# Designed miniproteins, single chains, continued (3): the designs that were tried, part 58

Each design is a single chain, and the fold is of that chain. pLDDT is the mean over its residues in the fold that is shown.

## One batch from the design tools (miniprotein)

Design m10128
Fold by ESMFold2-Fast:
Structure m10128 (fold): chain A 62 residues (1-62)
Amino acid sequence: MPTTTDPEEFARRVADLLVRHGALSEEEAEEIRKRLLEALRRGDQAALDEVHVRIEELARRR
């Protein structure tokens, strides 16, 4: 696989993995997908860090 991937594809894959592992609900994963896609499109590292923290908190709480 090339190292370059569309932001939409990457965000979708992350959300899919979280649902598959039971870490997040479909609703929570859709929120994360949307936020991650927005952060990737903007190249906003702070927003990416916020998404990572959000995933961690949601996964640990469930």
Scores: mean pLDDT 76

Design m10129
Fold by ESMFold2-Fast:
Structure m10129 (fold): chain A 75 residues (1-75)
Amino acid sequence: SEKNKAAEPAAKAHKELTKDLPNTASMFANLSGEDLARYSAAARAFLEAMAEDAPLEEVRAAAQALADTINAILA
């Protein structure tokens, strides 16, 4: 579906995140409070866009923002 395609950047970044940090406990142990806050905010925005059947442009933007946040944390 177009919605799944729009979400693909978030899915790819999350897959990379879970290679090193497979669960929430690993994230709390290894990420700073600042990184956890950034991830939480970006993840919330993405989930809200998905849940509210937001326009594909909003889903795509939120997915990319989440992907960028995850990639910055992993760098």
Scores: mean pLDDT 80

Design m10130
Fold by ESMFold2-Fast:
Structure m10130 (fold): chain A 84 residues (1-84)
Amino acid sequence: PSIKEITELIGLILRAIGYELDADLYLKQGKLEEALEYYKKALELYKEALKLAEKLGYKELAELLKKKIKELEERIKEIEEKLK
């Protein structure tokens, strides 16, 4: 992998973590719509990070990202059910 690709991968993960932390804060405040928005933003970035990690052959990181994506998808569904 190139230094540029590694930097892009790290950037995607850090941004995803940032949005996830913002979403967690909104969830604690009972702001379900804002929490949902930020979890969805985090999910999109984790999915992009997964594609790049797989392309670069980082198998262990890809497996960790797959687990994180599944956890976030489940959390998003739970919040969507509360907003129905």
Scores: mean pLDDT 90

Design m10131
Fold by ESMFold2-Fast:
Structure m10131 (fold): chain A 92 residues (1-92)
Amino acid sequence: NAEELIKQAIDGLKKVKELIEKATNDFEFDVAKALGIMQLSVFALIAKREGNEELAKVLEEIRDKIAQATSKEEMIKAVDEGIKKLNELLKK
């Protein structure tokens, strides 16, 4: 079910945001980033197996934005935009 997968991805991103906001050093930031990348990669693979190529692409684009972020501010922005995109998919 695409709706359930999207809700799980949103919840995962919210938890990653909390970890980033609480990060006090580079190691904690890198761990939060790695968890975000891993979770989105898994959700994208599930979407592909369910035949939802559009959702898989959105999840991979959010993952890639998180992977490219080099600061706490860029990472929070990438997560917030990802949550926004996923919420827009839930409304349709």
Scores: mean pLDDT 88

Design m10132
Fold by ESMFold2-Fast:
Structure m10132 (fold): chain A 78 residues (1-78)
Amino acid sequence: GGKSSLSAEEDREIAERVRADTAALEAEADRYSAEELRAAAERAEGLARKAEAAGAYETAAALREAAERLRALAAEKE
């Protein structure tokens, strides 16, 4: 198996926090510019790649979902 720095339980907990943070950002999306939402999506995608490389698949999936949702919100504002 690959090198992993996180337990499966910690990975799930981080994924849940990422999803909660994404939902909160979506709820406040009207307070952010399209550029800010796009920048947040790019950061989430970068973090997802790092999480996947570390074997944190639940966190990676949550971050990819966040990136997709944030890009969609940014597109609606442009």
Scores: mean pLDDT 81

Design m10133
Fold by ESMFold2-Fast:
Structure m10133 (fold): chain A 58 residues (1-58)
Amino acid sequence: SAEQREIAREVGEELRRIGEEAQRLAEARKIIRDAERGKASEEEKKEAEEIIRELKES
């Protein structure tokens, strides 16, 4: 029905926003892991930690 299609669109938009946030979190976590292995700098690790904090506050 038309109502189901509208709900599907709204759910799709919400899933996209959640997916973008999840992708940013995953990328930041990868940088932290890489820094622990010596593949990234401490500065990059601190920036990644700040990104995670900002995403949790919003």
Scores: mean pLDDT 80

Design m10134
Fold by ESMFold2-Fast:
Structure m10134 (fold): chain A 60 residues (1-60)
Amino acid sequence: MSPTEQRILDATKALIKEKGVNVSNAEIAKAAGVSQGTVSYYFKSSKITGLEMLEMADEI
């Protein structure tokens, strides 16, 4: 896993804990310190779906 992917995952987990599944790519990008395109790329390549993020929220 790349450092950028880890930052996106950490930001996504924190935002889901705060806001639930209504987190946007823009909010994740801002929290992770990357572009929205980078977030979209990692969600596509890693198949980090809303369902997978919801599952991880229960462990955070």
Scores: mean pLDDT 67

Design m10135
Fold by ESMFold2-Fast:
Structure m10135 (fold): chain A 72 residues (1-72)
Amino acid sequence: LLDEVSRLFGKVAAAVTDPAVRQAILKAAHLVLEKGDFEKASELVRNALTAAGKTDLAEQAKKEIEELKKRS
């Protein structure tokens, strides 16, 4: 799980250059790793990426976070 979470959020963060969006993605990773809060993490990532105009990436990230929750 830790490796999967780090890989997913690292991949998403690498796809964006906006510091505010990258901070939101890192905060979402901490929500999953420290609190197990997949739903808040998914919402935070989706909202941040959508606000940055990366709607397709937002939907993909949300789906992958939901799959991680099912495997946990």
Scores: mean pLDDT 77

Design m10136
Fold by ESMFold2-Fast:
Structure m10136 (fold): chain A 73 residues (1-73)
Amino acid sequence: SKEEAEKKLEEGKRLYQQGKFEEAKEAYEEAIRLDPNLAEAWENLGKLYEEYGPRENGKELAEKYFKKAEELK
C-alpha cells in the first residue's frame, strides 16, 4: 500500500544516514515495489546507485532512476 511504501522510504533514509547502504537500497526497492509512483524513492535509489552502485552499470541505473523520479513529479 502507499502507507507501507512511505514507511519503507523512511526506513531506507534512516538506514542511509547510518551508513547501512545495502539495507537502505533494499528498503528503497521495497518502497518502489509497493508504490512505483513514489518519486522520492526512485530519487533516493538513484543517489545510492550513483554513490555506491556496482561497477559501470551503477551510474547507468542511477540515471534511469533519476529520470523515473522526474517523470513522476
Scores: mean pLDDT 83

Design m10137
Fold by ESMFold2-Fast:
Structure m10137 (fold): chain A 63 residues (1-63)
Amino acid sequence: SVYDIIQQGRQVGQTSSPDIRNQIGVVSSRIRTSYQNNDWDSVQQYISRWQSLVRQSQDSSSS
């Protein structure tokens, strides 16, 4: 769920580099705003970006 993704990113953000943490925070805010506006397409797009950032922070390797 959106809440689970936000919660997971919060935990990951605490152990990530400042740059990744900042980007996670921005995307999290965008997800919340889009969700409240019922902009489901934007929510899905930001969730994909969110998952990419979380993966980057965990793997220490990015594409």
Scores: mean pLDDT 71

Design m10138
Fold by ESMFold2-Fast:
Structure m10138 (fold): chain A 84 residues (1-84)
Amino acid sequence: SPTGATDEEIQKVLEMLKGVKTYEEAFEKAIELVDKGEVSLRAALEALRRYFNTGLTDEQIRQALLDAEYTPGLDPREVLRRYL
């Protein structure tokens, strides 16, 4: 993929998200796979977008995750819920 996300990585994330109903649980599971080096961050963000059928862009989801990493107390899941 030109974005560095493969269909195999995306499907791996989607399988791990099976039964998850909240962004919080989904982000935790997706980030766990990224932290383990099993999938790229791009694949995780694409899977989250597809799983929730959201109109959010990769950049919006990625920015929210980065903000949470560098800003104490900011929950990217709460930020994304406000856009939905």
Scores: mean pLDDT 67

Design m10139
Fold by ESMFold2-Fast:
Structure m10139 (fold): chain A 59 residues (1-59)
Amino acid sequence: SALEERARRAAEGLKQKLIELGLSEEEAEELAERYLETTLADPERGDRLGVALVVETAE
């Protein structure tokens, strides 16, 4: 579905951003997968998680 495709693209973008911020590919992949699962279950919760992961990694 379009929603699932958008969620996957957002997860890939998050993964790339986390790698840029200094996480390993493996760590970023695991967090992006968690973000994807959360977003597919509850998009609002997914959005909050995505923001939190970027903020925590950038600190």
Scores: mean pLDDT 82

Design m10140
Fold by ESMFold2-Fast:
Structure m10140 (fold): chain A 70 residues (1-70)
Amino acid sequence: MLSPLTLKTQLYEEIVERARKAGLSQDEINKILMEVGKTYRELLKTVSPEEAVKEAMKHADELIEELKKK
């Protein structure tokens, strides 16, 4: 089983790659990382690390799409 810290690092790297490909600024990427980091920490209290990553990534994708439209 991967540690929650390792999964968090992989989650953040994936978010940065997706956001950069979407054309977001560094400030927008940092905002997404902070919000998704909070979501991931809260999810770890109630679900498995694997499910926490899945739900956090879904939240990240929603934030990326919202920022792309502005």
Scores: mean pLDDT 80

Design m10141
Fold by ESMFold2-Fast:
Parts: C-alpha cells; structure tokens; sequence
Structure m10141 (fold): chain A 71 residues (1-71)
C-alpha cells in the first residue's frame, strides 16, 4: 500500500495533470523534501514520471487510480 504522503501527492497529480514538487508542497502544506521523496518512491513504482525538468505527471493513470482505491 502507498503511504499517506504518497497517496496525497499522487491525488494532486491526478487532479492537476502535472506539477512541480514546490507546487505540490505548497498545496499539501508539506516540505519540498518530503514531496520529492514521495515522488521518487512513486516513480520507482512506475506510477509517476518526470515529463519535463522538475515537472511530474502520472505515468500510469489506471494503476494510480487502483493504488488510491486500495482501502
């Protein structure tokens, strides 16, 4: 299962389509370091990818929705 931070970061990316770590951090009230760590873990799972320098998006939308629905 994803951590709560990973779930929140993934949900922001699904809603926005793409975002920087700074934008996600500001929206969620988290540090950029916390968001960057969550994005790295989500990328390792194949759920997000860096689509431009410093800009992240959902890599597998179906898998991302499935991961969020795992409750």
Amino acid sequence: MLSETERRVLAVLLRRGRATPAEIARELGLSQATVSRALRRLAERGLVREVAPGVYAVADEEAAHAALDAA
Scores: mean pLDDT 83

Design m10142
Fold by ESMFold2-Fast:
Structure m10142 (fold): chain A 60 residues (1-60)
Amino acid sequence: EIEELKKKIKEAIANEDYDSALEYLEKLKEEIERSDLEPFEKEIQLSLLDMQISIAKLAK
């Protein structure tokens, strides 16, 4: 599912569909939060996703 969300995000950005990209980024964030990743790794990935969400909002 994480790989599917990454693919959808890439496709949405390529189509300049930032609304869909933001929805998929939020879903990816939820999947990372539920994952079995180490707490510190999860924290880093969530911080990176928050940055990507902010950039996507500015690109609109």
Scores: mean pLDDT 78

Design m10143
Fold by ESMFold2-Fast:
Structure m10143 (fold): chain A 73 residues (1-73)
Amino acid sequence: PLEYRLFVSGDEQGRAGRALRAARAAGKPFVLIEVEVDSDTVEVGGKTIPKAEYEERVQALRDELEARRAALA
C-alpha cells in the first residue's frame, strides 16, 4: 500500500508549505503517493472521499507538484 500527501495552494503557506520547503532544503524531491484501500474511497487531507472526487483533486495537485519539481531542476 502507498500513502499520499496532497498540497493545495492555500496550504502551501501552512503545514504543507513548511514541510515542502524543509524537504527542498534537504535536497529531497516531493512525491505524490496514492493510498489504495479495499473500497472506492481514498484518504485526502485526513478525510475519506470517493475515488472519483479524489482523482479530480489529485490531477490539480499533480500539476502544482510538477511545476515545483521543474523549478528545482
Scores: mean pLDDT 54

Design m10145
Fold by ESMFold2-Fast:
Structure m10145 (fold): chain A 58 residues (1-58)
Amino acid sequence: DKYKKIAEELEKYVEEKEGVTAEELKEFLLKYEIIKNEVEKIKSEEELIDFLLKLKES
């Protein structure tokens, strides 16, 4: 499951880098081609949080 792998890599990135901003999280996610279009549509921190929750549930 590619979405689960992305979620796991994201959690590791956040744990290793204290004080990660929403912009840095979005840039990290943009590296993944399979979700790039969905991430590009995220315009608010609330939408980013919703997207991250969706990734974890996948």
Scores: mean pLDDT 75

Design m10146
Fold by ESMFold2-Fast:
Structure m10146 (fold): chain A 76 residues (1-76)
Amino acid sequence: SAAELREEGERLAEEGVRVREEGLEILKNAKNSSEAATGTGLILRGIGLAIQGKLLAEKGGFSPKTLENLKKAGMG
């Protein structure tokens, strides 16, 4: 249903934000190129998840609250 698509899109977008923040923290504290690569990889993964979440929510027809939350996360 449209509601299920919106809910799953929100969950995926929230997960993307968490993964991106984790990757950014690793990158900030990286002591070598391997750690920097790990952080960068997580940032890119988080961005991908957030984009997928936005697209899934769009298929469900955004609730105004979901759209506002995505915009605040820099994904609007």
Scores: mean pLDDT 78

Design m10147
Fold by ESMFold2-Fast:
Structure m10147 (fold): chain A 65 residues (1-65)
Amino acid sequence: EEERRGELFVKARNLLREKGTISYDELAKELGVSKEELDRILAEYERRVGQPVFRRENGKISLVE
């Protein structure tokens, strides 16, 4: 389960780097998860890293790196 979440995070980060900005709906669809599950995965990763990684605005998401 944790390993799967790590895989999903890496895929999300790569998609964001490739596309720059992506909607929550599109990102969740690309990862095959619900928006609620996507939010949990991203929040858990940011908690582990101890700093913001994702910028969220107007239903879109991008990296703050």
Scores: mean pLDDT 74

Design m10148
Fold by ESMFold2-Fast:
Structure m10148 (fold): chain A 66 residues (1-66)
Amino acid sequence: MSAKEIHELTKTVSLSTLEKLLEALKKKLSDEEIAKLLGFKTASAGAAMKRMAEEVIEEARRIKEE
């Protein structure tokens, strides 16, 4: 994911939502628990949001190092 894509994600997904996802990843919450935290009813929605947050965090880390 590029820096431009990270900026677009922060525009479409609020910082507070990303912070909640980061905290959920730190606590090793299940996909179902992440879905409930974000107001979704399905574990698959939670899994998708978790993967998105992981990708954004990893790319932000790479940008900071470069």
Scores: mean pLDDT 64

Design m10149
Fold by ESMFold2-Fast:
Parts: C-alpha cells; sequence; structure tokens
Structure m10149 (fold): chain A 99 residues (1-99)
C-alpha cells in the first residue's frame, strides 16, 4: 500500500516514469526516505538523466551512508548488464567523491 513499494515494483518492470511518480509520492509522505531517493536515482539513470540520478543518489547517501556499498554494487551490475559505461562512471565518481 505504500508508494515506495509501488515505485520499486514499476522499477523492476522497467516502467521508469511510473516508478518516478510513486517514489515522488513516497517523498511527499517522508522527504527523508533514503530508499525513495535511491529508487529515483536508479529510475533517472535508466532514463539516461545522469545529473538527476546523481542528485538523488547523493541525497540517499546523506540520509543513509550505509547505502554507499549497495549502490556501488548495483552500478557494477548495471554496467555488466549493458548500461552505458560512461554514465555509470559519472555516477560512481560522484558517489566516491561525496564520502
Amino acid sequence: LEPLLKGARYLSLKKYDEAIKYFEEALKINPNNALAHLGLGLAYLMKGDVETAIEHFLKALKIDPSLKEPILRMLDLLEKNGVDPEKIEAVRKAIEEAL
């Protein structure tokens, strides 16, 4: 019933615009929802909007620094599965430079 879970479901279905809408609804309920920011970062990255993806990944890390290693592992998996290496590298550098 929570928008966060709906966002995660649409993300897994590769329905990135729907995922974004539900993660934004989750942030209306709790602006400090680190997982909602993580989901937005991933959805925007999959849409090719690297700058917006970086903003949300950095917000997630500011809220929950323990997400750093999970995000870096996720980026490695996305690169292995054919996401543009230059886009992955831009996100990885921003995350590594933040902390």
Scores: mean pLDDT 87

Design m10150
Fold by ESMFold2-Fast:
Structure m10150 (fold): chain A 106 residues (1-106)
Amino acid sequence: SEAARRGAEEARRAAAEAGARGGGMAGQAAGRAAARAAAAGGSGVGAAAGAAGGAGAWAAGSLGDAEGAATSAGGAAGGAAAGAGEAGREAAEAAARGAREGARAG
């Protein structure tokens, strides 16, 4: 749970920094989607750190590409969960769907 909490916090911090630098609604929406995806992936499995790390790296490289960025974040969450088993995969899939929907809404 500590790794999951650290991962989620890191993702939130990275999202906030990305939003501040991007300065636009699209950047903020992508950052929020990434943070939610990382947090959701961590709630049932100890794989959140990997997902959050991926989301952070993505946010730094993909300001202004909300749809592509959300897809990348979802992919990272899915990959992390694959090693955690079936329940983890279901959580990661839900996180990926949330990230894509958030990006499209922003």
Scores: mean pLDDT 50

Design m10151
Fold by ESMFold2-Fast:
Structure m10151 (fold): chain A 66 residues (1-66)
Amino acid sequence: TSTHTHTVAVSEASLALAQQLVGATLTLDQLKALTSGAPLAGTATISATFKADSITYTVKDVSPAA
């Protein structure tokens, strides 16, 4: 297994939901939903853990744009 940390942009419509999901594990589809759309209003730090046949995404931090 390997773990990588990624910073992803979060849409304005999804920012509040992303903040509520700090510490939660997401599927790829859920992660894509948070990062799709415009305008962009912040960033989320995602920890991705890779296994042989699966990837687990955990929300570590969410920072709104100043």
Scores: mean pLDDT 75

Design m10152
Fold by ESMFold2-Fast:
Structure m10152 (fold): chain A 59 residues (1-59)
Amino acid sequence: TPRAVVLADLARSPTLAALLEKRLRGEPISRAELEAAARELGRSVAAVERGIAAGAAVL
């Protein structure tokens, strides 16, 4: 996924941004947090996980 698309998704989703910041600080992310973000954003848990991983890779 292009960096611009990843950054735009993070800007549109404060929930994803908060989980990315938590990951960058080395804090554990629970399955429940991923599932809550997935429900709130209308995405799958796998999509939320990919968004966090892609965000971490471009920052």
Scores: mean pLDDT 74

Design m10153
Fold by ESMFold2-Fast:
Structure m10153 (fold): chain A 99 residues (1-99)
Amino acid sequence: EKEELEKKIKELEEKAKKSEENKEKFREDAEINRRTYEELRKKAEEAKKEGDERKYTSLYSAAKISESGYSASEMLAEKHEKKKEEYEKKAEELREKLE
């Protein structure tokens, strides 16, 4: 039924849009974590140069947490990009059935 197909197409388009929004959010989170990692890494290197082993260890540990956050956010962004592509492909297939 034409109305049933149109409803399914609209639902898939909304899901694709939401996946795009989620991808953008995770890309922004990744960029924040990347910048934090770089800043903490630089501060850790400066502490090591000054001979402050405790400060070095603390900053390096914090940098590793930000590095993990970057990796996790990038993975989630890629997952949502793939979901968007799947939803868009399904919507296109249904549009072809409508002519």
Scores: mean pLDDT 88

Design m10154
Fold by ESMFold2-Fast:
Structure m10154 (fold): chain A 64 residues (1-64)
Amino acid sequence: SEVEKLKAKKEILKESTEAFKTMIEYLGKKAGEPEEAEKLIKKLEEKTKKELEELEKKIKEAEE
């Protein structure tokens, strides 16, 4: 169903975001730029929050 696909996308987005945050933190430390890594992680979290809100809206609309 469309709802099941949207819920799967939500879970993938959550897991992918956590994986990317870990990678950005690792690479930032390795490059000697931990503050820049922190800024990138904050931007990623903000983007993911907005995308999750849009997916929740689509799930609600698809259930009605």
Scores: mean pLDDT 84

Design m10155
Fold by ESMFold2-Fast:
Structure m10155 (fold): chain A 85 residues (1-85)
Amino acid sequence: MSEAARLAERLEALIAEGRARGAKDPAYLAGMRAGAGVATGTLSQAALDALPPEAAAFGREVAAALRAAGAAGQPLALALDREIG
């Protein structure tokens, strides 16, 4: 398995976890969207800083995973934008 595939799998797992948490607390959906936006440059860091600390921390993990995955992360970033943004 390639490094890119491993990073994409980790990102998919984080997004699935965020959706499950978001069903109970919508701040986690906002965290995932803000993380994706920060990683793609469409949102500023202030979007994460405005969230509750746990949701902001989760969004930063999503941003880091998206940056690490690079092009492989783009379809998931677009899916988050469509579903949450």
Scores: mean pLDDT 71

Design m10156
Fold by ESMFold2-Fast:
Structure m10156 (fold): chain A 72 residues (1-72)
Amino acid sequence: MKEEIAKLLESAADHYEAQGRKDVAATLYLEAARLYESLGDKEKALQWYKRAMEVGSEEIRKEAEELIEKIK
């Protein structure tokens, strides 16, 4: 189920973030957000896109920002 996969991605992202692997964590947060978006859960999608922006590079931040605008 997509929700289970999203939660797995969240857990993996938290693990990599704790290890200082911020860009890996940010890409996993983006993937989780995209899965929540596909499920129609816009609130969770926005939450995880924002998290990806906080920990990721400028490239990841720009991608997440564009995806957030699409959800509005």
Scores: mean pLDDT 80

Design m10158
Fold by ESMFold2-Fast:
Structure m10158 (fold): chain A 123 residues (1-123)
Amino acid sequence: SKKEAEELYAEGLLAGGEGRLDEARELYEKAIELDPNFAMAWYNLGKVYEAQGDYEKAIEYYKKAAELAPNSLIGGLAYYNLGKIYEAQGDYEKAKEYYKKAAEIAKDLDPKLAEEAEKKVEE
C-alpha cells in the first residue's frame, strides 16, 4: 500500500542517514515495489547508488525521479545531481543542460538550489 511504501521509505532514510547504504537501498527498492510512482524513493535510491559508485544506476533512478515529479523540488534536485555526475564524467554539455533545468525548476521552490545550479552553468 502507499502507507506501507511511506513507512519503508522512512526506514530507508534512517538507514541511509546512519551510513547503512545496503539496507537503505533494499528499503527504497521495497517502497518502489509498493508505489512505483514514489518519486522521492526513486531519488533517494539514486543517491544510494551514487554513494556506492554505481553512476549508471544513479543516472537511471535520478531520471525516473525527475520524470515522475518534473516540476517539483525532487525533480530539481534530481536534475542537479545528474548535472554533477555528467560533470564528473567530463560531459560538460550534458552537465550544463541538467544544471539549467535544475535552476529553472528551483527558482521559485528553493532559491539556494537555484543559485548553486546557476553558478555551475557559469563555470
Scores: mean pLDDT 89

Design m10159
Fold by ESMFold2-Fast:
Structure m10159 (fold): chain A 101 residues (1-101)
Amino acid sequence: MLREALEDPELREILDEGNKKLLEVFREGYERAEKIEDEKKRREAILAIVGLTIRGIGDILDTVVEGQKAGLSKEEIREKVKKIIEETKKEIEERIKELEE
């Protein structure tokens, strides 16, 4: 399952690209959170961003592995990974906004 997904060059590319995009979401969220003047709220925002990013990485990996097992097309797996990235970005942005306000 995991080994088979990592041995497929196209599935490996989907996983690597998805993780790269998710790390970009993390960096953007982190840069925004660092601008929060209240130390406790800033720390809470950073911890939330870290947790949401780790969850997103796990969700991407699970989606690639389970998608391969279910016989999904590589394009369907890409679309599911894209949704995970978009939802993670939205959750990070909403969490930071709550702590900024």
Scores: mean pLDDT 84

Design m10160
Fold by ESMFold2-Fast:
Structure m10160 (fold): chain A 98 residues (1-98)
Amino acid sequence: SEELRRRIEAYERLLELLEKAIKAVEEGKYEEALKLLEEALELAEEIGLPESLIKNLELAIELLKNIDTPEKKLQVLMQLGVAEVYLAVEITVLRKEL
């Protein structure tokens, strides 16, 4: 119960970082988004997210470092959206097990 509660809190914190990063990308604040995603990646690794999601965050970071086309911006938003949906679903599932 306490372990599950701490896991939910970590997932909610990660979700907040991703939501802020998505908003920063949408607003063209790429340096701010990079900082938020680097923090999100560190937290994702600490809590043991699936390797596929960790890779998606790493790819989003690399795309943001070299943003030169609208397609790359859309790709970043799509990658972050997948991670956001995963976390929202996982939080819901874990809350039902409390």
Scores: mean pLDDT 85

Design m10162
Fold by ESMFold2-Fast:
Structure m10162 (fold): chain A 68 residues (1-68)
Amino acid sequence: GKAAALEVVRRALLARGVSEEEAERIARQVVDLLAQGKGREAHELLVRAGLSPEEAERVAVEAYILSQ
């Protein structure tokens, strides 16, 4: 569900040194973008937040699957 998707994104960002407050805000934006079919924008947001392109792809795919 949405909560599991948010947690996956949040934990990935925390592992890269993003603050808890910022990680929660970015996780909500990423999950909302994925719900809108905006996978490219979700990926770009994760890369800007500090994930590698490969990590961003894995995290976005996992979050999408968990949100279904």
Scores: mean pLDDT 88

Design m10163
Fold by ESMFold2-Fast:
Structure m10163 (fold): chain A 83 residues (1-83)
Amino acid sequence: SDDDIIQGIVDFVRQQLRDYDTVTRDELIRITRQAHRRFLSDRQARIGVDHLRDLIRDYDTLSRDRAIFLTRISTRYALRRTG
């Protein structure tokens, strides 16, 4: 289900960030792209990452919780745009 895919991606990002309170914009994009490639089609991954880039364009650094929240939002967006 879409919820299972979103949870898998969010859990992956949480695991990558577990020892860090903050993440840079570029690192978050890298980690999320890696997660998206594991759980999403190429088209969905592209849509999700492009949406995430738009959401975080004005951030140099994000808190872990904010990064996880925005990853969830961008993944949900990708799934809705392709369903």
Scores: mean pLDDT 89

Design m10164
Fold by ESMFold2-Fast:
Structure m10164 (fold): chain A 57 residues (1-57)
Amino acid sequence: MEERRKAEEERKKYRELGIIYAMLGNMEKAKEYFEKAGEKLTKEEMIELAKEKIEKL
């Protein structure tokens, strides 16, 4: 049960790292972190998430 919650928090953490690396233009690391978050995204999808974060800034 606690592992399920930890997995959700880890996925969110890795997803955030993926977005950060996408913002930095490091698509290879962004892809690795999104895969760790349980998501397989295209470069376009990663760029879109980075753009969304930049707009929130």
Scores: mean pLDDT 76

